# Designed miniproteins, single chains, part 14

Each design is a single chain, and the fold is of that chain. pLDDT is the mean over its residues in the fold that is shown.

## One batch from the design tools (miniprotein)

Design m459
Fold by ESMFold2-Fast:
Structure m459 (fold): chain A 81 residues (1-81)
Amino acid sequence: SNSKIQQLEKLLQQIVQAMKEKAPDSEIMKLFNEAKKVASQISDNPVVAGMRMISIYVTGQIEGPDAVEKELQIFIDDVKS
C-alpha cells in the first residue's frame, strides 16, 4: 500500500542518517531489520525482498551510506512498478 511505501521511505532516510552520524552497528541493524519486514509486506516476493535488504546492508558496510541510499532508491522504484 502507499502508506507502507511511505513507511519504508522514512526508514531509508533514518538508515542513511544513522550511517552518516556513525551510529552503533546494532542501531543500524535494527533499522535494516525493520525495513526488511516492511519491504517483505509490500513485495510480490518476500524472500527476494529480504535478500535484497541483506545485500544492501552488506554494501553499506563496504561502500558506505551513499551506496545504501542509491540501492534503497532502486528497491523503492522496483516496488512502485
Scores: mean pLDDT 82

Design m460
Fold by ESMFold2-Fast:
Structure m460 (fold): chain A 84 residues (1-84)
Amino acid sequence: SLVEKIREEIEEIRKKVKENPEDIEVLVEADARLTKLLQEVLNNPSVPQEVRDEILELQIEIGVRMLELAVKRTIEKRKEEKLK
């Protein structure tokens, strides 16, 4: 079913992110995949709200993670500039 295919793709994304939690490239690819899934799901009223919520929650978690890594890298760069 469509719901089963979506859930399988969500689990593949979760596994890849869990194995690479600080890899920005992996997080960017995961966010892009979740955006595509969310667009497909929003156009299909037969998909349960819980599936839409799961995609959105995971996308928010990844977005927050990306922001945390970006902030950390900015702070590190600023510290390096003071030591040069």
Scores: mean pLDDT 81

Design m461
Fold by ESMFold2-Fast:
Structure m461 (fold): chain A 83 residues (1-83)
Amino acid sequence: ANKEAAEILREAAKQLEKLGDTQSAKDLYGMADLVENGKVTPEQAAQGALKLSDMHKKLGKTKSAEILKKAADQLKEIAKKAK
C-alpha cells in the first residue's frame, strides 16, 4: 500500500514538473518519501493532494488541479483496499 501510494505521488509530481509547477512537484516528491517510510498514511496523502488541488483550482491552475485530484482519487482507492 505505502509503496504503491508513493509511486502515484511520484507520477503526479512528474506531470506537475512537466507542466512547470515545480513547487507542487517538489511537495509531492516529499510526500511520497514520507508515505514510503510510513510517516504519512495513503489516506493522509489523499487528503493533502485534494486540498492542494482545491487551492490550485481557486488560483486558476486548472491543469495542476486536475493532476492533483486524480492522484488524490487513486490514493483514496489504495487507502480503502488497505482496510
Scores: mean pLDDT 82

Design m462
Fold by ESMFold2-Fast:
Structure m462 (fold): chain A 98 residues (1-98)
Amino acid sequence: MTEEEALKAYKEGKLTPELQKLRDDILSFMEELLGIKDPEEARKKFLEFVKYLKENYNIPKEVLKDLVIDAIRTLAKRLGLSDEEIEEMIKEANKIID
């Protein structure tokens, strides 16, 4: 699949097999992170996971960023993170993906 085709499919709400696997991997990892009591450890593991996703998945950066930002916002609600902490975490994730 080309980068343009993958972006178009994602924007149309269609999950390709590659995007479905990526979503499943993210969901599985999020369940593991919610078990971590230390917010700093959870943040570190999440950023390491973002690096893993970038290195192991051949998907458009825009799609990866969207999925990662959604995961950060979901995790942040469960961990009680401030808006400032959420913004910094998104910024760090974007640096890894770029």
Scores: mean pLDDT 73

Design m463
Fold by ESMFold2-Fast:
Structure m463 (fold): chain A 76 residues (1-76)
Amino acid sequence: AMTVAEALAKRLEELGYKLDDVSPEALEANPVVRSTLRFIENLLGEKIDLTKPNPAAIRLLDALFKNVKEKIKPEK
């Protein structure tokens, strides 16, 4: 099973973010990552451990990144 850190790093790279360090500490230090985690924590009602698999958190990450990806799609 993919950890939350691994899932989050993969989605950020798919959006074009260059990640030099994908450790949980480095990810939590990133303001975009921190804001995303806080948002998901509020929706789930629980704290997220980046070092562990969390299928509910990963599904919310997928929904958020899909929404962002659709919004950056060039509309003519």
Scores: mean pLDDT 71

Design m464
Fold by ESMFold2-Fast:
Structure m464 (fold): chain A 61 residues (1-61)
Amino acid sequence: DEIKELLETIPKEDYLTVLSELAQQPDAEEALRLAAEVNDVTRPLALYYLEQLRKRRESPP
């Protein structure tokens, strides 16, 4: 998977910025799931953004 390989290549310090930007995309859910799977250090942050996407779908009126 191209995204998985890209995430594995990105320096850890840049991972935070990449995850933040991915969270802004409509299809970020799959990328964030991969990020949570690939890197234990950034897993909590990836899961945080994944939850934010879920909340966005359930956004109040």
Scores: mean pLDDT 67

Design m465
Fold by ESMFold2-Fast:
Structure m465 (fold): chain A 114 residues (1-114)
Amino acid sequence: SAKEELEKALEHLKRGLEALKRGDAETALRHAREAIDHIKRAMKLAGVNDLEIEIELGIAELVIGVADIVGPSEELAKEAIRHAAKALIILAEKMGYEELKEEAEKLLKEVEEL
Protein backbone atom coordinates (compact mmCIF):
# COMPACT_ATOMS: atom_id res chain seq x y z
CA SER A 1 0.00 0.00 0.00
CA ALA A 2 1.01 3.66 -0.36
CA LYS A 3 1.01 4.01 3.44
CA GLU A 4 3.39 1.02 3.89
CA GLU A 5 5.78 2.48 1.27
CA LEU A 6 5.80 5.87 3.08
CA GLU A 7 6.39 4.09 6.44
CA LYS A 8 9.43 2.37 4.85
CA ALA A 9 10.60 5.73 3.44
CA LEU A 10 10.37 7.32 6.91
CA GLU A 11 12.35 4.45 8.51
CA HIS A 12 15.11 4.89 5.89
CA LEU A 13 15.17 8.67 6.58
CA LYS A 14 15.46 7.98 10.35
CA ARG A 15 18.40 5.59 9.70
CA GLY A 16 19.95 8.16 7.36
CA LEU A 17 19.71 10.85 10.06
CA GLU A 18 21.37 8.54 12.62
CA ALA A 19 24.19 7.81 10.12
CA LEU A 20 24.58 11.57 9.48
CA LYS A 21 24.82 12.21 13.28
CA ARG A 22 27.74 9.71 13.31
CA GLY A 23 29.46 11.49 10.36
CA ASP A 24 28.72 8.51 8.05
CA ALA A 25 27.69 10.47 4.94
CA GLU A 26 27.93 7.43 2.61
CA THR A 27 25.41 5.41 4.68
CA ALA A 28 23.17 8.49 5.08
CA LEU A 29 23.08 8.99 1.26
CA ARG A 30 22.29 5.28 0.72
CA HIS A 31 19.30 5.56 3.10
CA ALA A 32 18.15 8.79 1.37
CA ARG A 33 18.23 6.92 -1.98
CA GLU A 34 16.11 4.08 -0.52
CA ALA A 35 13.64 6.61 0.94
CA ILE A 36 13.25 8.32 -2.47
CA ASP A 37 12.50 4.94 -4.13
CA HIS A 38 9.81 4.17 -1.51
CA ILE A 39 8.25 7.66 -1.90
CA LYS A 40 8.11 7.16 -5.70
CA ARG A 41 6.37 3.79 -5.22
CA ALA A 42 3.91 5.41 -2.77
CA MET A 43 3.09 8.14 -5.35
CA LYS A 44 2.36 5.50 -8.03
CA LEU A 45 0.18 3.45 -5.66
CA ALA A 46 -1.70 6.58 -4.51
CA GLY A 47 -2.10 7.90 -8.08
CA VAL A 48 -0.72 11.28 -6.92
CA ASN A 49 0.77 13.70 -9.46
CA ASP A 50 2.10 16.77 -7.66
CA LEU A 51 4.66 19.24 -9.01
CA GLU A 52 5.98 20.21 -5.54
CA ILE A 53 6.64 16.55 -4.60
CA GLU A 54 8.35 15.97 -8.00
CA ILE A 55 10.56 19.06 -7.46
CA GLU A 56 11.61 17.93 -3.95
CA LEU A 57 12.37 14.38 -5.18
CA GLY A 58 14.24 15.79 -8.20
CA ILE A 59 16.46 17.94 -5.97
CA ALA A 60 17.16 14.96 -3.65
CA GLU A 61 18.09 12.77 -6.66
CA LEU A 62 20.32 15.54 -8.10
CA VAL A 63 22.15 15.86 -4.75
CA ILE A 64 22.70 12.06 -4.62
CA GLY A 65 23.93 12.12 -8.25
CA VAL A 66 26.44 14.87 -7.37
CA ALA A 67 27.66 12.79 -4.38
CA ASP A 68 28.16 9.75 -6.68
CA ILE A 69 30.50 11.90 -8.87
CA VAL A 70 32.41 14.06 -6.31
CA GLY A 71 32.19 11.75 -3.29
CA PRO A 72 29.91 11.72 -0.22
CA SER A 73 29.83 14.65 2.20
CA GLU A 74 27.75 15.44 5.28
CA GLU A 75 26.35 18.55 3.53
CA LEU A 76 25.18 16.54 0.49
CA ALA A 77 23.71 13.82 2.74
CA LYS A 78 21.88 16.46 4.83
CA GLU A 79 20.39 18.08 1.69
CA ALA A 80 19.30 14.71 0.22
CA ILE A 81 17.53 13.70 3.48
CA ARG A 82 15.99 17.19 3.86
CA HIS A 83 14.42 17.22 0.36
CA ALA A 84 13.28 13.57 0.58
CA ALA A 85 11.63 14.38 3.96
CA LYS A 86 9.83 17.39 2.39
CA ALA A 87 8.47 15.15 -0.40
CA LEU A 88 7.24 12.62 2.20
CA ILE A 89 5.54 15.37 4.28
CA ILE A 90 3.62 16.72 1.24
CA LEU A 91 2.49 13.23 0.13
CA ALA A 92 1.49 12.21 3.69
CA GLU A 93 -0.57 15.44 3.99
CA LYS A 94 -2.34 14.79 0.65
CA MET A 95 -3.16 11.22 1.72
CA GLY A 96 -4.35 12.18 5.24
CA TYR A 97 -1.57 10.21 6.99
CA GLU A 98 -1.39 12.67 9.90
CA GLU A 99 0.94 10.58 12.14
CA LEU A 100 3.43 9.98 9.29
CA LYS A 101 3.37 13.71 8.46
CA GLU A 102 4.08 14.65 12.11
CA GLU A 103 6.97 12.14 12.41
CA ALA A 104 8.48 13.35 9.11
CA GLU A 105 8.17 17.02 10.22
CA LYS A 106 10.00 16.13 13.47
CA LEU A 107 12.74 14.40 11.44
CA LEU A 108 13.04 17.42 9.08
CA LYS A 109 13.47 19.75 12.09
CA GLU A 110 16.22 17.49 13.54
CA VAL A 111 18.05 17.44 10.15
CA GLU A 112 17.85 21.26 9.84
CA GLU A 113 19.22 21.68 13.41
CA LEU A 114 22.40 19.72 12.49
Scores: mean pLDDT 92

Design m466
Fold by ESMFold2-Fast:
Order: sequence, then C-alpha cells, then structure tokens
Structure m466 (fold): chain A 85 residues (1-85)
Amino acid sequence: SAREAEARARAEALAARTPFLSAAQLEAMPPGALGLARNAITGGVALVWRGPDGAIHVQGVDALARSFPDELLAWLDRLEAQVAA
C-alpha cells in the first residue's frame, strides 16, 4: 500500500541518519525511550523501546511497515523528536 511504502521510506531515511544502539545502550535505555538496532547477521533494522513496565521491546521495521504502517510512522515521529532534543 502507499502507507506501507511511506512508512518504509521514512524508516530507511531515519536509519541512515540515526546511530544504532549498542548492547550497552540497549540495557541502559530509560523508560519511554526509543531507538534503532541492527541485526548483526541479517542487517535488518529494528525499532527498540523500553515500555513503562521496564521491558525492552524489539520489532522489525519490515514487519511493522507491512502490518502496522500508521503505528510505525507515529513511533518514527517520536524517535525523530527524541533525537532532535
């Protein structure tokens, strides 16, 4: 869909200019923080966040764009705001 294509394009553009989190940075994420991680084997990009429960959540960008493009776009907006702050 057009929305899936938009979500993928925005995720790729943001990934090109946003540092990927290291393992140490992932463990140190405060609640509510967002970030990007890369699978070292596949090169796949994942959106990572720490929820209010303190759990780290990892979701592949490709899967999110296909299934939940509007939610991915909203999370990318939040990540851009966080990186700009």
Scores: mean pLDDT 79

Design m467
Fold by ESMFold2-Fast:
Structure m467 (fold): chain A 87 residues (1-87)
Amino acid sequence: MLLEIGEEVFKENRERVREVAEKLENEEIRELVLKSESILDLAMVEIKLAVEIALNPDEALRRDLDLVSELLGEIEEEARRRYEELK
């Protein structure tokens, strides 16, 4: 149920994912976000960005991390809200 809810919420937010991807400065990160099919995929992109920034600080990557983190948070909050409706 929890994973299924996450997948459905991600699918419903595909247009928002595309909108955020178009704002990303890094081409590799933009491609990874556009290829994401789940909350897990987006979380992996956020982890990759956080690791890259920790190893090699870059202001453009930091801005992209902020956008990806905001998007992930929006989708996670919607998934949590939907899960609570099933209680």
Scores: mean pLDDT 81

Design m468
Fold by ESMFold2-Fast:
Structure m468 (fold): chain A 74 residues (1-74)
Amino acid sequence: SEERKIASLREALAALGITPGESVSVEEAIAFLQGLGVPEARAKAAVNAVLEKTGRKTSLSMEELIEAGELAFG
């Protein structure tokens, strides 16, 4: 379930100490998704899609990383 995957991503980010107000680098976001079993090319595509939508180029918030995960798994 996509909804269950998003819930798991949110829980994993919380376990890493990432809060809604914190951000991770693009490299960290890609590495995190790869750690969840996403292939590198798909992880990069998902992260870049979120960055294009939000206008950011160097970091993702917790919510943006969850959105990238949803794109990578959906």
Scores: mean pLDDT 73

Design m469
Fold by ESMFold2-Fast:
Structure m469 (fold): chain A 95 residues (1-95)
Amino acid sequence: AEPSAEEVERLKELIKKILEEVLEKKLKEAKSEEEKKKIEEKIETIRKFEKELEELAKNGDEEGGRALQEKFRKEYAEENKELLKEMEKVYEELE
């Protein structure tokens, strides 16, 4: 199936949540300049994925879009896992 506009929007929302709720929080909590630099490099890389995704969507490159989504999911699997843990922790605190 071709990547729908809905799938592209869902990936953009995931990127935004990882940026705002995982990476930016880690950047604030980082205790060393070396840790801050590593997080900043991850933020820069994720923003490049967002830009590439928009370019591929604009050009209608379905195969490139799927390859980029798969690469993103593999490369940011740990950040996505941490996002899910943060959401679960908030849920447990509200119960």
Scores: mean pLDDT 69

Design m470
Fold by ESMFold2-Fast:
Formats: structure tokens, C-alpha cells, sequence
Structure m470 (fold): chain A 94 residues (1-94)
């Protein structure tokens, strides 16, 4: 798996967890807390990402979660998509 595929896989897992949690009646804040947990576990377990890349990705999602606790699911999913695109673009630029 490439570093780009690792980022995409972690983001897809977070996306699924966000949608499933909200569908089950969780608040946006609760869904974000669970998505952050799943994203962090996937990123930390990745054998290809450097430690610096892992911490930067986790920090980005933590900042997104903190900024979006009262946001709609649609706003959170849009922000996650933008974060994922930016992370991949930065990886390609390095």
C-alpha cells in the first residue's frame, strides 16, 4: 500500500464511521470522537507512513474535529474530503 492509499483508506474509514454513528443517533461531536479514534488507529498501524506524517495527519483530524463539534454531518464530511485532498497534495509535493 502506498502512502496515498494509506491516507485514503484512513479517510474512508472515518467517513463510514461518521455516517454510521449519526445514522444510529449520535451527535456530530460523538461521531467525530469515534472517527478520530478509528482514523488514529489506522494511521498509527500503517507500515509505510513516517512517524512525522502519522502525527501530522492525526493533528489535522484533531483540529477538524475541534472546529466542527457543532457542525452538520454534511459540513464534517466536506471538511474531511478537503483535509484528505490537501494531505495527498502535500505528500505529492514532498
Amino acid sequence: MSAEEAIEDAAVRAYIVLQEAVAAGASTAQALDRALEVFTERVRADPVLSEEQKEALIARLRELAAAHRDASLAQVLAALGEMTREAIAELRAA
Scores: mean pLDDT 86

Design m471
Fold by ESMFold2-Fast:
Structure m471 (fold): chain A 74 residues (1-74)
Amino acid sequence: MADLEEKVKRVEEILKEEVGDLAPFLASAVRTALVAGVKPEDIARAVRQLLVDFGVDPELAERTAEKVREALKA
């Protein structure tokens, strides 16, 4: 429980820095995926796709997703 909340907080901080206003929504989605047992790499892939769908630059979306993946593995 505590470990999951710490990972979500770390992800939210990354998302806030990179994509601002989308951070709370994406952090909530990441929490849901973690509770469901989704792999960090699959969560990062989903975050990348959502960012692109919301009009974020593909390179920024990829970089953000990679940072999220690393945070979830720590």
Scores: mean pLDDT 81

Design m472
Fold by ESMFold2-Fast:
Parts: structure tokens; C-alpha cells; sequence
Structure m472 (fold): chain A 83 residues (1-83)
């Protein structure tokens, strides 16, 4: 399921950040944004929010300010949709 894919990808991001694997963390951050967009289109707002928040953390960890900003903007959009 989308939720299971999300949980696995979020776990992968946490492990990459714990190990300091910047290249892996950056790739996973990009994948988290893509899956977040898929979750948002599917109406799975809670999963989309968690994916975007994790993407923002991973992007900040690797110093990708543009990706972090995009993930934060998408997270805010999801939060507004949940209200």
C-alpha cells in the first residue's frame, strides 16, 4: 500500500541521516517528495504530510535548501487541507 511504501521510505531516510550518508539522504529526500505528491493526489493527506516533513528534514540535513523549502511549502499546503 501507499502507507507501507511511505513507512519504509521514511525509515530509510532516518537510517541514511543516522549514518551521515549525504548522497543517499538526498536521493531519499527527492523520493519522499515524489511519494508525498502521489499521496496528496490520492487524498491521503496524513501520509503526504509525514512524507513532506521527513523530506524537509532530510533535505536540510544534506544542505539542499531549495528541496527543503519546496518540501516545507508542500507540507503547509497539506496542513491547510487538513483544517
Amino acid sequence: SLEERAKRLIRAAEYAMERGDLELARRIAEELVELGEEAFRAGDLETALELYRTAARAARFVGDEELARRAEENARRVEEALE
Scores: mean pLDDT 89

Design m473
Fold by ESMFold2-Fast:
Structure m473 (fold): chain A 78 residues (1-78)
Amino acid sequence: MVAEGERLVKEAADHAIAAIKALSNGDLKTAQKHMERAQRAEKQMLEVAAQASDEERQKILEAAAAEQARVKEAYAAA
């Protein structure tokens, strides 16, 4: 549960960062594809977190906060 949640959190962040990079290069089609994949991974992560124990959910949300900081840093740098 925690490992799957952490994997989905990282996948969502990686796709969000890839979308930001594609936008900075003017590749709107690639950016849209990565944004759709990021949103899908985020939705799946929230579903995993909703079914997790309180302790597992806390760990998944902490991982999500760390990855969200990485995405915000990438956005600010773009």
Scores: mean pLDDT 81

Design m474
Fold by ESMFold2-Fast:
Structure m474 (fold): chain A 99 residues (1-99)
Amino acid sequence: MEEENEIKKLIEEVDKLFEEAQKAARSGDREKYLEIVRKLAELTPKLVEFAKKYGILTDEEVEEIKRLYKEAQAGNEEAIRELALFTGTLAVKLKEYLK
């Protein structure tokens, strides 16, 4: 129950950030968009931990995410964007698992 509430809050945070990212993209605010994308990337480790625990991530997928996370921390903007997309995908899968 406590863990389920933590996951739900995390999913809500991801959903909010995606909504804000779409709004920034529509308004042409590139700086705001990149700021939000970086925030999404920062949530990746928490989502990976839960997704791994519930068996919705393979070991191969976990290794790929770890590789992208290292590149993102090194300032690779492409890796930061790719991690943000993974974060959204994981949030959707976790949401479906909690049904």
Scores: mean pLDDT 78

Design m475
Fold by ESMFold2-Fast:
Structure m475 (fold): chain A 71 residues (1-71)
Amino acid sequence: GLAAKLQNALASQGITAPQATLQAVVDSFLAAKGKTTLQPEDADELVLTVLLHLKQSVDAATLQAVSQALS
């Protein structure tokens, strides 16, 4: 699922997060957008939301790498 893809992509960038935490962020994000599935145009905003929730530094390289992994 999407949370598992996020977990694997974040791990590749040296960021460890529980899948349950990522699932909760995904569910909240999609609910706020009124959607049930991640749309390609929302991928960058989702990744930014995840990084901020995990209190990680937001840098362009990490954002791009994780967003591309969701495509």
Scores: mean pLDDT 82

Design m476
Fold by ESMFold2-Fast:
Structure m476 (fold): chain A 96 residues (1-96)
Amino acid sequence: SSVEEKVQTALDVFERTFKEKLEEVLKKAKVPSPFSADTPVGKAVKKVIEDARAALRDTATALAAAGAPLSALLELARKKAEETVEKVKEIMSTVE
């Protein structure tokens, strides 16, 4: 349906924006990937990303069901990606 298509597009934009923004941060900081699930930092990063995806899916689904345009869902996805990158940066700063 158009609702499922809008939600999936928003999730895809979130994933792409998050990856691009995080790659820039990691490259600039010259630090290794924080994605190892076996470390306390890796577990915290994984939780933040999983929580962000779940929250975006729920909010985007509710908004799309209420008739929100795709542009509104894409704006939400980009903002959520930026907020998630900032939270990951905060977690990484605890390791310096």
Scores: mean pLDDT 79

Design m477
Fold by ESMFold2-Fast:
Structure m477 (fold): chain A 60 residues (1-60)
Amino acid sequence: SAAELERQLERVERVRERLPEFSPVQRMVALHDLQRLRASTDDPALLAAVDAVIAELRAA
């Protein structure tokens, strides 16, 4: 649903905003959560948002 998509996009954005504050363990947990979300969706906007945050997590 559109409401569910908006909630997932908001969740991904909140993870991105908090990313600089994460410990190494929190970064690992976030990476696993985002990879699971990526595998569960085919929405292009959500996939793009998730991939951007995963790239930032892998770069650090």
Scores: mean pLDDT 84

Design m478
Fold by ESMFold2-Fast:
Structure m478 (fold): chain A 90 residues (1-90)
Amino acid sequence: MEEELRELIEEAKKWSEEEIDKILDEFKYILENKEELKEEDFEKALNTFKKATAITMLKLIEDADLNEDDVIKAAIKSLQEFEEELKKIV
């Protein structure tokens, strides 16, 4: 998880504004339609959440001068909570 998130942060630095907007739009759609998600969509939803998390983490580290390790710990907790919420829909 931590290594995957660190790799996603490095990848996010290379993403265009258009790619970032698309990922964040997909993330908003997932959050707004969470209760309508089918089990077959869970992996895609989790992957989109991971990408959106990496974008948010990058901004917090660069713009808010937050400690990287603290941001990563918070992100892991958020991802685990999202995964557990998806499991409740089944």
Scores: mean pLDDT 73

Design m479
Fold by ESMFold2-Fast:
Formats: sequence, C-alpha cells, structure tokens
Structure m479 (fold): chain A 96 residues (1-96)
Amino acid sequence: SDEELLKKAYQRQIANFQELVAELEAGADPRAVGLRAQMTLGVMQIHYSVLKRHDLLDKHAEFDARIEAAAKANDREALLATLQEYIDWLQEQVAA
C-alpha cells in the first residue's frame, strides 16, 4: 500500500536525519548540514508528487524553507531544533 511504502521511506529518513543531527552536534558546518538535509528532503518530495499527496508536499515545503533559513543564517541551534522537529514528525507518521 502507499501508506506502507511511505512508512518505509520515513524510517530511512529518520535514520538519515538522526545522522545529520549527530554530525551537527559534533561540530559540522550548519550550512553544509542544511544543504545535505535539503537534498535528502528532495527524495521525499518525489514520493509525495508521485502519490499526489498535496498535504505532504505542503509539509515538505515548510520544513525545506525552515532548514534553508537556519542554514543561511548559520544558526546551529535553530537548525538542530528544526531537524529534531522533522524527526519527531516522521516518527508520528510511522506510529500512525
């Protein structure tokens, strides 16, 4: 089912974003981490577009904009908070 495929994609995305958080906490450049986060988000946008899930495309655009803003500001704290909020949201999707 589409829901089962999305849950598997979300599980992979959780692992990827947990690694980004760990790298950022270890002192990685927020601009570099933000760019990698946006590239990884781009993969999910393809899934949402194929499934015609406009609600998920809107949520994607929200997180993408927030990650970009934090990265451009070189704001490590804001980027960490946004990445963690995205992980929390993904975990809610998997639990649903």
Scores: mean pLDDT 87

Design m480
Fold by ESMFold2-Fast:
Structure m480 (fold): chain A 85 residues (1-85)
Amino acid sequence: DKKEEIEDALEKIKKVKEELEQMRKDLKTNDLSKEEIENYLRGLEQGKQVLAKLQEQFSDDPEVQKAIDEVLKELEELEEELKKR
């Protein structure tokens, strides 16, 4: 069912966004070690892979594409912050 697939995709995108929010909180409250930064960068790479698969699968669905674009922007901003540390 296409509607159920879209709802599942949006839920997966939401989970990636929630993980990014948690990483941002950790960056504000903690001095991160090099190992912790590398672990976060690995998590961001996994998030990118999830988003890329959903972007390909739902290429014709504007609401899914918009949600992915918004989360990718947040992810890229966080990745740049982590790389500066």
Scores: mean pLDDT 82

Design m481
Fold by ESMFold2-Fast:
Structure m481 (fold): chain A 96 residues (1-96)
Amino acid sequence: SLTPEEREIRRIFDEMIARLEEVVAPYNPELAQKAVEEIRKIIDDPSLTFEERALRIARIVQELAAHLPPELRDEVMRIFSEALQRIADVRARAAA
């Protein structure tokens, strides 16, 4: 079972995935589906540390953004950055 910190981080990732899908799916539904599936595999992998998950998700989001027009690229990168900041805040609170 997940700790309260892990549950909050999982919710932030789920919200990030939903926002990414909402932005990308109208433009390219197949690209959105592939990105979502790859991100979920990373989130669901119990062998990865948070730092490893963040780096792997960053790579997927950057690759996704490279296939998008500039306006969608900026929005996707903003969504990802906001999620990372929210997770950093959660982890800082849990460490206190």
Scores: mean pLDDT 86

Design m482
Fold by ESMFold2-Fast:
Structure m482 (fold): chain A 66 residues (1-66)
Amino acid sequence: TLRVTPGPNSKLTPEKIRTLLESFGIEVKSIEQVGDSFLVTVDEKDADLAKDALEKFGDAKVEILK
């Protein structure tokens, strides 16, 4: 699971997060909004790729949760 915090000027939405990750071949199991952040559940094997994609293309801070 990833914690995704959009930057102050970020336009990230759950739909945009899903579309971005699916473009890299990553299956998104769930997206939950928690305050100003999103909890995104992907397979553990895809966590590093998902973090990299969201940080570089989503203008977001991403933390991998265990």
Scores: mean pLDDT 80

Design m483
Fold by ESMFold2-Fast:
Structure m483 (fold): chain A 68 residues (1-68)
Amino acid sequence: MADPETLAFAESLLATARELGVPDDKLAEMERLFEKLKAATSPEEQRRYLDELTRVFVEAMRELEAAR
């Protein structure tokens, strides 16, 4: 299982994305990555999924700003 601190951080990103109205497609991608992160058994997989989740979050934030 992923480190509790890492899971709490990832969960915080999802909560922020939901609150800010990130599109359902991006939110679903983030939720899928979060599930993979929870299921990851190696430190390498955990880091990879966390990095991907963070990247999708940043892209979603940029898209929300650009949608104005």
Scores: mean pLDDT 80

Design m484
Fold by ESMFold2-Fast:
Structure m484 (fold): chain A 84 residues (1-84)
Amino acid sequence: SAKEARAEAALARLEEDLREAKELLEKYDPNDPTHLLRMIGLLLRAIGDLLEVRRLLPEDDPLRQRAEALFDELRAVFREALEK
């Protein structure tokens, strides 16, 4: 369905944002403000994609549960970056 296709697209973007966030975390320099700005940008994009999935799918949908889990992982990466 169109809703499932849009949710799948948002999920794919969340997976990509998480990959980029993990790559940035490995090289993260707290003295480089561009790294923090990039991390914030990834978090904001992920929030938008999560909200899209939440609008399209009910809470018990496995795609929505996957999106929530990916977002939780991205928040953990962001927190770890801030602790460096």
Scores: mean pLDDT 88

Design m485
Fold by ESMFold2-Fast:
Structure m485 (fold): chain A 61 residues (1-61)
Amino acid sequence: MSAEQEALYEEAMAIIEEKLEENKDNPEIVAHLKKAKENLERLYEEGDLVGLKAGLHDLKK
């Protein structure tokens, strides 16, 4: 994969881990974030650069 795909994935994963720690006492938010993490892992494995950019953008909201 490209360095751009790795950078986007690493940034997205860091944001998810931060949000998981912040919301650890809210099981519904934790479940949603875990599903988002699984989707980002799939997009990274598939090399979907557009999907990674969209996922990262949504995480920053």
Scores: mean pLDDT 80

Design m486
Fold by ESMFold2-Fast:
Structure m486 (fold): chain A 105 residues (1-105)
Amino acid sequence: HMSVEEALKKMKEITVETLLEISRAEKDPVLQLQAILWAKIVEKEADRLIEESKTLSPEEQKELVKRFAENVIELLKYFATHLSPELQKKVEEKIEEIKRIAEEV
């Protein structure tokens, strides 16, 4: 079983790395910049949630992890829409990894 802090850190790392991979593959310069910006937003938000989690009950911690997972999954799906089928599959594999991490809390 994974701690809340460990789960949030792992989901942050996977999401940030995936968004940066998307930015390198993306041909639209506006979408490239959006992916880079969202990677920075995700990093700051995850760090904020890690600190917030320390003051929460176990039930509230699980809800926080689930909500963060749902939000980053929707973000990755949004950016994956215009990628090649191979990159879409890679993003889907990363989404599945995030789901597994959230369930281990």
Scores: mean pLDDT 88

Design m487
Fold by ESMFold2-Fast:
Structure m487 (fold): chain A 83 residues (1-83)
Amino acid sequence: GLTADEILAMDEEELEKAAKEMAEAAAKKHNKDFEELLEAANLVRELVLLDRKNPGHPEATEKAQELAREAAKKLREKALEEK
């Protein structure tokens, strides 16, 4: 799993990718042990589900990007709280 220090060291693009990976892991494994990042992971999980449900749909793509950015922001905020 990602540590708070690792999350804080990431730029916005890296955070978005990490959040998406966490959502994929949470969707497949129901990652209940990562409670502090659960809300961010859930937002990115919604992105993964939305992308699978509506691949190539412009509105779905925009919403997925918004969810990924919001999840990345929450991940960074949680990492800051851990410090």
Scores: mean pLDDT 60

Design m488
Fold by ESMFold2-Fast:
Structure m488 (fold): chain A 90 residues (1-90)
Amino acid sequence: GMKKKILEGIGLLLSAMGIYWNMLQKKPTEEEARELAELAVETAKIMKDDEVFKKNALKLVEEALKIAKKQGDKESAKILEEAIEEIKKL
């Protein structure tokens, strides 16, 4: 039902935000970038008909991409760019 989908979407988005918080506190890892990307894409897929959730998931990946680019991490940047394109195609 709609209520269950909203709760699941909130849980996934909060998990992704937790990873993003860790990326802000210390040097991010490629594994953190991949996990954030996967959680954000899953959130956007579950909530594809909800523009607010989709936009928030997209924004989170875009902010993480800025961190990866500032660190010169090309591998993490590629993972996050691919996630942005996947979310935009939904």
Scores: mean pLDDT 83

Design m489
Fold by ESMFold2-Fast:
Structure m489 (fold): chain A 100 residues (1-100)
Amino acid sequence: SKEQLILQAKNSLLLAIGYLERALKLVQDPRIEEAIKLAKEALERVENGKVDETVVSLIRKAIELVREVLEKTTDPEAKKELETAIILLEQALKLVEEVL
């Protein structure tokens, strides 16, 4: 159902934010801080029933920023956290696009 897709998207965004916050403690990159902000804004919109193209754009920008940081990251723990965050953000994006 649409409600189940929305719940799954919320859970994926919440998990992604957690992994990004862990990565931020390891690498202190402002692009991770911006990705967290964008993911939190996407989550707030989804929680308020505003599943629209803005949510898609926010998640896509968050993925772009995380990928930029991942390319330059040498810390293996930070790499793992960032890679997991990308997977979860991509999952949230797919679920949101299925609702549109």
Scores: mean pLDDT 92

Design m490
Fold by ESMFold2-Fast:
Structure m490 (fold): chain A 68 residues (1-68)
Amino acid sequence: SLSPEQEKKLREIVREARERLERARTEEEAMDVINEAQKKIAEIVGEEVAQLLADIMRHEWRERQAAE
């Protein structure tokens, strides 16, 4: 289980990544944002959870592109 401090840090990283994804205009920019977030998340919760969250962000990005 994550500590409250780890959860707060994780939420901040995900929030910043989502805000940057809203501004991303290309798939290349979006993938760079997600890859950087995955790296930061992995330092807190490990590679497995970081990969899962990155996959969710990639899915959200692709759905957003389809809606625009």
Scores: mean pLDDT 82

Design m491
Fold by ESMFold2-Fast:
Structure m491 (fold): chain A 85 residues (1-85)
Amino acid sequence: MKLSMEFDVKKLVPVDPETGYSSAEADVTITTEEGKTYVVGLKEEWENGKVVNVTITAKSPESQPAKELIEKLVKEQLAAEEAKR
């Protein structure tokens, strides 16, 4: 499948040396080879290099399936990471 992605970084919170907390927010625009576009908002929060929260938001109604796909992939990736202890 051919697609292009554009990342618009909205906010980066650097690692706090005392708490280990950091976060990143970005809007992702995905364009398919058919020219269809999806816009998804991503927010990831980390504590001591470990992902503690991920928020995914569909920015348009057409982006809802893309949001659900990304949520599924993120959930699978986090489950695999937790399985590593």
Scores: mean pLDDT 75

Design m492
Fold by ESMFold2-Fast:
Structure m492 (fold): chain A 81 residues (1-81)
Amino acid sequence: SEEEKLKKKARELIERINELEEFLSEKLSDELLTKAYVLLSQNKEEEAIEYLKEAGVEEEVIETFKELVKLLNEAKKLLEK
């Protein structure tokens, strides 16, 4: 069913999100990670990305964070309808 397909996609997205969050927790300090997640929780995705750039975070880590943001937005759309 379409509902079962959506649940499977949501589960796969959550699993990938967890993997990206683990990677980011190893690459970013607790302070940087906490502030970035607080901004994401406020729907301030661009401000979170800019904050990490201004903090001197490596481009590859910033690209991983952008991928996390995309997956979070996809999961949100699937769970909210």
Scores: mean pLDDT 82

